# Ledger of designs, part 110: designed miniproteins, single chains, continued (5)

Each design is a single chain, and the fold is of that chain. pLDDT is the mean over its residues in the fold that is shown.

## One batch from the design tools (miniprotein)

Design m19809
Fold by ESMFold2-Fast:
Structure m19809 (fold): chain A 65 residues (1-65)
Amino acid sequence: SMAAQQAGIEKIKEIAREAGGEVKEITGNIITVKLPVRSPKEDAEAKAKIQQAGAEAGHGVKIVY
């Protein structure tokens, strides 16, 4: 549903902001998220959360730095 997709997108925005990044664009089924360069552990945790939220929203996720 559109409500579930919107909830997923908002979750991705929240995770990105918590990680010090932001959602840059949504193009078709792909959400582009810009993240700062962080430790490998922090980066892996942020990416996992964003990818999971993307899957729940029906979107692919592209991470940029």
Scores: mean pLDDT 78

Design m19810
Fold by ESMFold2-Fast:
Structure m19810 (fold): chain A 61 residues (1-61)
Amino acid sequence: DAVERAREYLEARGFEVAGAELLSETLVGANVRDRATGRLYLVELRVSEDGVEVVSLTEVR
């Protein structure tokens, strides 16, 4: 599952995942908090046979 793979990828990197959803067959959008800084981000990830790649990372005020 692309959403589960994206969550695991983000959690492994120190992000708390508040929510994640499938945007397309290979694209996942997630709302995350950086555990080290407490900052909030909107993250888009491409999930494919080649792995998980961060497409965008946008800080939320």
Scores: mean pLDDT 83

Design m19811
Fold by ESMFold2-Fast:
Structure m19811 (fold): chain A 58 residues (1-58)
Amino acid sequence: SADAQARINEEIQTYNDKITELEEQYKAGKLSEEEYNKQLNQEHQDLQDRLRQIRAEA
């Protein structure tokens, strides 16, 4: 549905913004490589879970 697609697009945009911020924090030396990779994996997992939920509710 259009509503489900709009929510999916919003979640993907939010994810991309978070990943960009994490990359900036890592490049600024505010995150270790381990913490950066951990947070990337967590954000990716959260996105996948949200997309599955939206599609199941559509």
Scores: mean pLDDT 86

Design m19812
Fold by ESMFold2-Fast:
Structure m19812 (fold): chain A 111 residues (1-111)
Amino acid sequence: NPNVERAVKLLQKRGVGYVYSLAFSLAGVAGYFVDDDLLSALIGLLNGLVEAGSEKVRKYAMSYEEAVLTNPGRKLNKEIYNEGFKVGTKLAKKNPELLKEAEEIILKATS
């Protein structure tokens, strides 16, 4: 999926903190920086990363349904979210340092 590929490239080039900022700081502004399909991929990818983590951080991972509830006014795509989620989980398993970075960002954001 092109939107999942774009999300992965953003993660690789800019890091987890940048993707987190796009997904959650700008998520309420429809069409401003990120279209709904790319936002679906970014949220899916990030939640897939933390789903592979410890129970302490995994409780902050959102389902697609939870992502929709936290992003009123956006038309998120479930198929793109689910594909991003699968890719994020796979990346976390292959790169433990990337998972650690994601866990640190989530814990700081929730402290």
Scores: mean pLDDT 73

Design m19813
Fold by ESMFold2-Fast:
Structure m19813 (fold): chain A 58 residues (1-58)
Amino acid sequence: SIPALDEEELSLEELLEALDRRLALLESVIKDEAKREEIRREYERAKEALRAEAARRE
């Protein structure tokens, strides 16, 4: 693989950590249970997709 110069991509571990931090922040701000549940599901799917993609590369 050829790394792009000026690339701002994080490692898988850093991406997962960033997603966890963002989800925690959103849950602290959003009081609607339905919206929090929906966002949580979206983040879980995103984390799963990232893990699957990383596994394909390794």
Scores: mean pLDDT 72

Design m19814
Fold by ESMFold2-Fast:
Structure m19814 (fold): chain A 80 residues (1-80)
Amino acid sequence: MTAETLRLLQEAVEHERQGVEAEKRGDYATAAEHYRRAAESLQQAADLLEPVDPVTSEILREQAEKLRARAEQLEALAAA
């Protein structure tokens, strides 16, 4: 694993943590923003890992899709 891939995974974990904390306090707009940033970092990490670890790459892409879906739900709640 490269230093860049590890950095992206650490960024994803931190944004997911911040998203969960924002969601718990009802700050849905902030939670959605953090989940989208986490998904972006996971997607970038997946792209870097694809040629050397396609299995882990696919897992990271699936997690990114789940986080994007969550962000869309929270964005709808924030707009209501």
Scores: mean pLDDT 87

Design m19815
Fold by ESMFold2-Fast:
Structure m19815 (fold): chain A 89 residues (1-89)
Amino acid sequence: SMERVERARREFENYLEGIRRYVEEKAPLEKIETLLEMARRIIEGLAALDPEVAREMLERFRETVESLDLSEEERELAERYIREAEEVV
């Protein structure tokens, strides 16, 4: 449904903003991983329902990660979750 897609987009953007905030604040890797996992789960949930929106979200996920000043550990972790999302889109 349109309402479900719009809610998923809003929640997804909230998780991406949370990742940005945690990176800027140098939060523990565990907190960043939780948000990366939540972002991936939204993409996975939409992959079957609306593949075009899922692809848009995946590209937005990549753009967000590429825009951030990540440590090596944070980058490797983020790239792992992006690859997992790519497998279902």
Scores: mean pLDDT 87

Design m19816
Fold by ESMFold2-Fast:
Structure m19816 (fold): chain A 97 residues (1-97)
Amino acid sequence: MGEELSKQAQKEVENARKNPEETLKQGEEDLEKAQKQLEEEKEKAKKLEEIDKKKGQELLKQAEEKGQQEITRGNSLRNLSLGFLKSLELKKKKEEE
């Protein structure tokens, strides 16, 4: 969990605040891509395990770690965007009352 992940999180928070509808769509797309990539990498790891068990296990561990990070990032962006959208909806409702 390095500096790059923290910088990405900060940028995504700011983008979600500015354009929550766009970042919600992006987060959902990122989640779908992350899940597909994780499945693909797990399949590669299984094939590699048949040839080299140690390398296959290392690849599986890396795939799971990276996949979990990307899924967490997409979920965070989606939830953050939904939170901002809900806040805007509530503010609009109060102003219209």
Scores: mean pLDDT 77

Design m19817
Fold by ESMFold2-Fast:
Structure m19817 (fold): chain A 95 residues (1-95)
Amino acid sequence: SMEKVEEGIRELKEILAEAYRERRDEDSAVTAFSAPWAIEVAIEKGDYEEAIELARDMIARYREALATRQDLPPELKATVEAIIRKLEERIAELE
């Protein structure tokens, strides 16, 4: 469901914002974002090529954010870098 996918993406963004605000657990944020619901929906449907492409798109967006946004707090930057690493690991598992 496209609605479920979009909802998942919104919730992932909220989790990142909350994790930064509370500074409770960067690992929880990394874990949540390393398995985004859009990718999981594609896997559930057996569409592994789509899942890999979605993960690569997310990595590209996060890398662009790290390169272009100078005002990202160091903790949020570290969390985004960890998310990229987890997404790359997930792609390797699906290939």
Scores: mean pLDDT 64

Design m19818
Fold by ESMFold2-Fast:
Parts: structure tokens; C-alpha cells; sequence
Structure m19818 (fold): chain A 80 residues (1-80)
């Protein structure tokens, strides 16, 4: 069985979050106003989520062995 890791973020109104897959893959779930959008990312792909006028809850899930860079409000974290 593949072990999956997860991180959750809140993108406040007017802020932007970018998810970039450095190795492996990731699944990004964005929830805003009760609507859920799911995006699958492969190595080298990126997704940008804008807060707009409502906050967005963002879940990033990735299998162990993947590396994912998450940039929120100018700060970048690398998830492993």
C-alpha cells in the first residue's frame, strides 16, 4: 500500500498559493464557497490558486517519496 501525506492551507482573500511538483505527483483539493475542485499534478507541473474575494481551503496530498513545493504569500515550503 502507498503511504499518502497531506498538508492543509488557507489562502486568504487577495493572496495566492502555488503548488509545484518537484518529484512524483500530487493531488490538490481546493474548497471555496462549498465548491470542491480536485487537480492532479505530475512531476514538473504547477497549479496556482487565487483567494479572490473569499478564502480558499487547500489540501495537498502526495505519496511518500514525492517532493512538492508550496508557495504561499511569498514563502516556499518543500514537502516530502
Amino acid sequence: ATVWRARTYTVEAGKTLTVTVLRGRAVVEAVQGGKTTVTELREGESLTIDGGDEPVGVGVRFPEGSEVAVTLDGKTEVLR
Scores: mean pLDDT 85

Design m19819
Fold by ESMFold2-Fast:
Order: sequence, then structure tokens, then C-alpha cells
Structure m19819 (fold): chain A 81 residues (1-81)
Amino acid sequence: MGIELTPEQEKALEEVAKANEEKLKEKQENAKATVVEIFEVEGARYYIHYSNGDLEAVKKAAEKFKELLANNEVKKIVIET
């Protein structure tokens, strides 16, 4: 059957989804433009949220995240500026 996640990856994605719901409520007070980048690695989806505050720092963090993910050190990350 379709893409199956490990129990750890499912738990991690569920926690990220919950945190993102809470952040959506807080962003109503701060009308910041956001960009969402989706990474798919090892059959799992990862979401990176960028704001227009400091894109340079976010780009550096995204490159570091890709390195850690390729080495199986980190399975997901959420970046916020």
C-alpha cells in the first residue's frame, strides 16, 4: 500500500501539525508574509516555514537541515524567523 511512515516519523509529523495549528492562530496578530517549503526525504514530508524577517539565516538553516537529514541525524525540523 501507499507510503508508510515509521511510528517515530508519524509521531513527529503529528507534533509538527499541532504546532503549526497553534502558530496559525498567533500569525493572525502578525501579518507577516510566509513561505512554506516542503521536503520529501525517505518517504517523509518535512515543512519549513520562512518569514520575510531574515531569509538569509533561514537559507543557512535549511542547508544545515538537508545535511543532517541526509546523515539520518534529524528526521524533521521547523524553521521560523
Scores: mean pLDDT 56

Design m19820
Fold by ESMFold2-Fast:
Structure m19820 (fold): chain A 90 residues (1-90)
Amino acid sequence: LVDEAIKLLEETKERLKEVADEKTYEELSFILDIAEEKLKENKDNIEAIKRILESLIDYLEELIKKYKDNPELVEVLKEFKKKLEELLKK
């Protein structure tokens, strides 16, 4: 679970680099880095990991709304959210 979530975060950061301007990429990358650090700190606590991922999913809904004027960025965020939701069902 943790390793899969971290891999998704890193893959999403790479995709964001292609579709976001420099400032937006820095802001979003920082958020994803915080999520990754929290996951690493809680690697042995499955319930904490699930709560972190659920919080990230909720926050991604806010980000999708915030960046609605960038459809390519919104697409990347929606795909990431969907993959996280699928991961939580395992």
Scores: mean pLDDT 82

Design m19821
Fold by ESMFold2-Fast:
Structure m19821 (fold): chain A 112 residues (1-112)
Amino acid sequence: SQEDLQEAIEAYKEAIKLDPSFAVAWYNLGLAYKQSGQAEEAINAYKEALKLLPPSSPLYELALLDLGWLLLSTGQEEEAEEIFSKLPELRTPSLVTEEERQAAVEQELAAL
């Protein structure tokens, strides 16, 4: 629900306030903002996650994919093309399962 999304957003913002290097919180904040229709905030949160995530991680690839499609949907075509050029395979967001996202998040949490 929209109320659940706002509670999640506030929880991730508090986690980031306590640890600004918590890449998983930045990524989850980006997802929550995207789901709530807050595109600019989602773009900024994904960019912060990408600064913190190792490029070899599955979560980095998912964050690039989510960012690229969001940039494209907001008319930022040139920046979207730059982001997509960093991906080995271009997939639509509908091809990314919840299980794949959860596995990528769990891998990053295990690396802490």
Scores: mean pLDDT 87

Design m19822
Fold by ESMFold2-Fast:
Structure m19822 (fold): chain A 94 residues (1-94)
Amino acid sequence: MKEKLEKEAEELEKKIEEKLEELRERIEEALKTASPEKKPKLEDFLAGVERGEGLLEQLKENKEGLSPEEYLEKLKKLEKDLKGLEEEFEKVVA
């Protein structure tokens, strides 16, 4: 049971890292061509990605202090927050 949770957490960590990198690149690209009206909102999205990066770093550093279940739950929360950020970003650039 523990080995299964550890594998799920490791896979989710990689997925979150890939999503953070993807979102950063997309937002930075959008900022290059953004109108003055959209630029502040895009800068807010970039700050949101940077916050997500910091949260993932903290989770990794504190992993030994958390149960496998608690660690996985915190990763799932971060993944959900990033999906919400992506959806709002897509509405701004559409």
Scores: mean pLDDT 84

Design m19823
Fold by ESMFold2-Fast:
Structure m19823 (fold): chain A 96 residues (1-96)
Amino acid sequence: VEELLKKAANSLKEAQDILEEAEKVRTPETDPLVEEARKHLQKAANDLAKGVRYYKLYKETGNEKYKEMSEKYFKDAIKHAERAKQLAEEAVEKGK
């Protein structure tokens, strides 16, 4: 769980950094990519927050259900962050 939390947080940060670069080179052609990347980044942040909540409940109760829920949300956060990063990278490339 700790490994997934760290990976999710790092993936979110990477996506945020690349999206900031995409915003700097934003054009009418890249605007839809930047907007979609922002939506995925928001989903990743939301899922990360939910994963942290369930991880805390798991640590407090020892209930394996909360561990499974936290792992699911961290994995979903990673997927959304990676998608945001990919879209932002495309926006940077097209904005050159």
Scores: mean pLDDT 85

Design m19824
Fold by ESMFold2-Fast:
Structure m19824 (fold): chain A 100 residues (1-100)
Amino acid sequence: EELEGLFYYALGQRLFKEGRYDEAAEWYTKAAELFKKAGAPDEVIGDAYYNAGLAYEKSGQYEKAAEMFRKASEYYDNAGLTDKAEQARKLAEEMEEKAK
C-alpha cells in the first residue's frame, strides 16, 4: 500500500503540473488514504491532503478543498508541524468563505 500510495501521489503531481486539477485531486486523495492505511508518517499524509486541497481549489471545488485542508491541518498538528497546520487551517477557512 505504501508503494501504491507513492505511485498515486506521483501521478497526482504529474496531473497537477499538466493543469488536470480535478484528476490530480482524486489521485492525491487516494494517495492520502493509502498512506493512512499503511501507517505512513502524519506529515506525509498531511502533504497528500494539502496537495489535494490545492488541486480542488484550482478546479473551483471549494467545499472539497476546505475538507482536504482541514484534514491536512489535523495531520500536521499531530506531526508537530504548527506552521503548516496554521497555513492549512487558514486555507480551509478561505475555501469555506468561497463555497458560501
Scores: mean pLDDT 89

Design m19825
Fold by ESMFold2-Fast:
Structure m19825 (fold): chain A 59 residues (1-59)
Amino acid sequence: ADAERGRAAAEALIAGGASPEAADKGTVAASNGDDQLARRVGLAGGASEEAVERGIALA
C-alpha cells in the first residue's frame, strides 16, 4: 500500500475516535484487503462506522 494512503486512512480512523493503536492495526488490515478485520479493529478501538468505512476507502 502507498504510505501516504495509509497515513490518510489512519488519520481518518483517529478523527473518528479510534485509538492510535487501533487506527494503525485497522489501516494495515485494510491495506492487506482484510476489510472485515479492519472494521472489527476500528470499531473496537472507538471509531465510528463512518470513520471505519472512510479509512478502508483511503487505504
Scores: mean pLDDT 79

Design m19826
Fold by ESMFold2-Fast:
Structure m19826 (fold): chain A 90 residues (1-90)
Amino acid sequence: MLDELAEKVVELEPSLSKEEAKKNLEDVITQLVIKRLYSDEEEMRLALKVAAGEIPRPASLPVPPQEEVEKAREEALKELEEAIEEELKK
């Protein structure tokens, strides 16, 4: 769960609060999800800017099905958990 990952991040970086760690994790997960959903580099860049609140969503940017978004989020969470566990082993 995101809460458990946030505690592990705080263990690696004690200067972060648990709430800051959760926000950082959500941001990273969002970026990883976008990279998985958009294979086109230009569409991926637009989606990242929309997620960052830099631009409104352009009509040309396709909306992935919710099922694909959920699958991408699950894969992103697994990738992030593995990366955090590897850092904890150092």
Scores: mean pLDDT 77

Design m19827
Fold by ESMFold2-Fast:
Structure m19827 (fold): chain A 85 residues (1-85)
Amino acid sequence: FQAELDARRAQLKARMASPEIKARKEVVQKAVEIYNKAKSLYEKYGKDEANRFLKEEFDRLKAETSPELAKYAEQAINLLKKEFE
């Protein structure tokens, strides 16, 4: 059972090291950072300012990201917006 668990951990670590998964995680991390900044703005300036900032920064992220990775940024933002609202 322990050898099985160790093998599973090694497989997960190798999978997470792949260039494609690393690129997806980087884009998702940027989306999370944008969301956290928007949440801070919500507390200081209210919902309208937070939503404006979120839209502007998300549009920028999509423009800077390849078309293939832009869908992952969009999915992350949509999930975070559901949590916010």
Scores: mean pLDDT 71

Design m19828
Fold by ESMFold2-Fast:
Structure m19828 (fold): chain A 89 residues (1-89)
Amino acid sequence: MKKGEELVKKGEELVKEAERKISQGKYEEALKLYKQAKETYKKAKEIFKEKASEGDEKSKEKLKEVEDKIKSIDNLIKKVEQQVKNAKE
């Protein structure tokens, strides 16, 4: 498996773990896992971006997929942070 694909899989596993923490009410732990997933996807993005610039069509598709995943995680981080703030207020 390409290194970029391994990082995508790791990021997806971190997202699933964060979702489990949300279901357990562990919002701070979930935030940590979502932030780790975002960092992992950013590393995958750089790998796919480099390969896409070399004309690798698969890497162009994976680059777009990872960019969409990063945007989704950013939205989830913001929502969970608001839930943490609301619980304190």
Scores: mean pLDDT 81

Design m19829
Fold by ESMFold2-Fast:
Structure m19829 (fold): chain A 93 residues (1-93)
Amino acid sequence: LLSLATGAPGTREFVESVAKNLIGSKDAFGTALALRQALREGGAEVLSVKIDFENRTIEVEARVGDEVHRITLKFDENGVVTEARVESRPLVL
């Protein structure tokens, strides 16, 4: 799939912008739902959502076009999101 807008960022930049907008959000469950909703509204297919309270992470996998993005949000002891990371890979057949 080609980018739908000339000069638009790639699919990773879209996913990164969504994830980074959640830095400072409180409540891990609400944050995971907001991330899932924002990705779906942007045209992404959400493949998985995982909240790990022991490691204080929210992991979401989403497909945009021919790429799969793994989004990792880290939250602190108060449930506040402090970090967002995105790892992108081609869709493996």
Scores: mean pLDDT 77

Design m19830
Fold by ESMFold2-Fast:
Order: structure tokens, then C-alpha cells, then sequence
Structure m19830 (fold): chain A 92 residues (1-92)
């Protein structure tokens, strides 16, 4: 089973409580694909607690179509920060 690594990043403004990070991969074959979040890191000197959802989506796609997982990251940053997310795209 071939797994494609996904990665995405988004900037967080000071005082923001929420940001969306987009993870995208291209389907190699027609069929059902699962995009799954593996890790989220908030890169900020004062970063506190954060959560991320959804962690998984399933989509029926054609070869060459994009599978997109939009991850809502909720937390706080005391300064401008970057959210880094990694995941995988799995053919089912």
C-alpha cells in the first residue's frame, strides 16, 4: 500500500485562537482515498495548548484529482506563529 506524505503550514496572528491548515495530495488511481492527520506543531515562543480537527477524511476520487484535508487548529499564540501539520494520503 503506497502512502504519500502530506504537509501544510499556516501563519497565526498574535491573539488569534483559530487557524486552518490545508493538507493536499493527488490521487494516483481512481478509488477511495483517506487523508489522515499525523502531527500538528505550533511554532511559537509562547505557544500553549492546541487542538486539531478533523483528523481524517475519506473521499471517492478519480486519478489526478486532489484530496484535501482542511484542519482547524484551535489554540493561542502570544506572538506571530506558524502551525505546521503533517499527514498521509492512503489509497483504500
Amino acid sequence: MEKKRLSGAARVAPGATEVTVTLEGTAEKDGKYIAKLESVELLSPGAGTFTAEPTTIEKDVKKGETVTLQVRVTGRADSPATVLATGKLIEK
Scores: mean pLDDT 74

Design m19831
Fold by ESMFold2-Fast:
Structure m19831 (fold): chain A 95 residues (1-95)
Amino acid sequence: MEALRERMLEEAKKLGEEIAELVEKAFKAAEEGKLEEAIKYMAEAEVLVLEKNKSKLKPEEIESALSAADGLATEAGLTEAAERIRKIVEEAEKE
């Protein structure tokens, strides 16, 4: 967990401070046992990562993003985050 947290935070920081902040908030919420809040922060970070990289998304990343969106909608009830991911994928496929 600790080494994974450090690596994910470093990668997020390369993408932008707002993404790094969301990843940090997600890990903090998870440490406090607030799993629903942690999932919400991680979902928001994923949406921002996909938005910044939509012109560079590989087929495997598109498949992974759509799978994550389905999980967010069905398991976590985060329908808005799921719809945002699907929209980014649609825009990426049009380019």
Scores: mean pLDDT 75

Design m19832
Fold by ESMFold2-Fast:
Structure m19832 (fold): chain A 90 residues (1-90)
Amino acid sequence: AAAISEEEAAEAAERGRETLERDAAHLPREALERAKRLVEEAVRALAAGDNVAAARHFAEAARVVLLALGVPEEEAEALAREMEARFTAS
């Protein structure tokens, strides 16, 4: 099994932030600001070695974006939980 190194996890978080900023130009400002704060919290958790907290913050950021894009709450929650599980399961 391939364990994600601290450096690889940090790079993945940075790529997620870049993708969010690139694709989020049309999102409501409040949703974008909240998602960015959650990504910043995820990156800080990764730097501290707390991969569980990082995964949770990253999944919540994705959920905020999905809800802002009109994805139903049930689907947004399911996808966020899948992302959290995949992030911690390396």
Scores: mean pLDDT 72

Design m19833
Fold by ESMFold2-Fast:
Structure m19833 (fold): chain A 65 residues (1-65)
Amino acid sequence: GEEVWKKYREAIFGKDGKGGPGKGPDLTKYPKSWAPALVKFFQREMGIPEEEQEALEKYLLTIMK
């Protein structure tokens, strides 16, 4: 799960993407109920395979509140 998130975090936001290079979004501010929606969002942007979608969702549930 964590490896998948690290992979996609870098691919999606990169060093020059999202508002802070080297920083991912503060997902701890999102409730766990948003994890499926976030995975669906990333799937639409990255086209991640089903197996990685589940792993990513489980990881997000670990770090989200």
Scores: mean pLDDT 63

Design m19834
Fold by ESMFold2-Fast:
Structure m19834 (fold): chain A 67 residues (1-67)
Amino acid sequence: EDELLRRIEELVTRMVELQQQRADLLAQGQQDPSREAELQQQASEVDAQLQRLADELQGLLEERRRR
């Protein structure tokens, strides 16, 4: 249980960091419209990483709920 909880906490922490990175990229695009397309692409890459972590987190939460 402690190992499972630690892994869940680690994933949540990474997701929070990625969400902040995504917000920063979008804010930079608003400040520099010439880079908006580039920064939007980078934000999409972060979204893909968030989706992978969300899928992993969902699996761990399901495992925890079964017990």
Scores: mean pLDDT 81

Design m19835
Fold by ESMFold2-Fast:
Structure m19835 (fold): chain A 65 residues (1-65)
Amino acid sequence: MKITEEDKEKVLERLTADYPDRAEQIERLVERVFEIAKTDPYLENLTAEELYDYLKQLLDTFGDP
């Protein structure tokens, strides 16, 4: 995976700052996606910014921020 643990923390922090009412959902989503990314070539090759955009899009499908 090209994304480091520090990148994971930064993505989590940024998403939680943008969606503070959804912090628990964000934590679970980030952990799940990072586990999948270990074996998914598409997710493994994403940058931190691309992963943030991907996760933001997923969060937006679950209702109002």
Scores: mean pLDDT 73

Design m19836
Fold by ESMFold2-Fast:
Structure m19836 (fold): chain A 63 residues (1-63)
Amino acid sequence: SAARQQAVSEALLRATEFGAKNKDEELNRQLGALLDRLRQAIAAQDWAAVEATLAEIEELMAK
């Protein structure tokens, strides 16, 4: 759906900016792992995994 594509694009942009500005090495490592998982889920067209990974990215950035 358009809403899903927008949510993915928004999360990727926010996560990329967060990682670039954030100096916490552990948070950046965790964020990198989640971004890799998100890319794998998108490539597999596993939309349940995409939704779950987006939620984990938002939770990580809220800490």
Scores: mean pLDDT 80

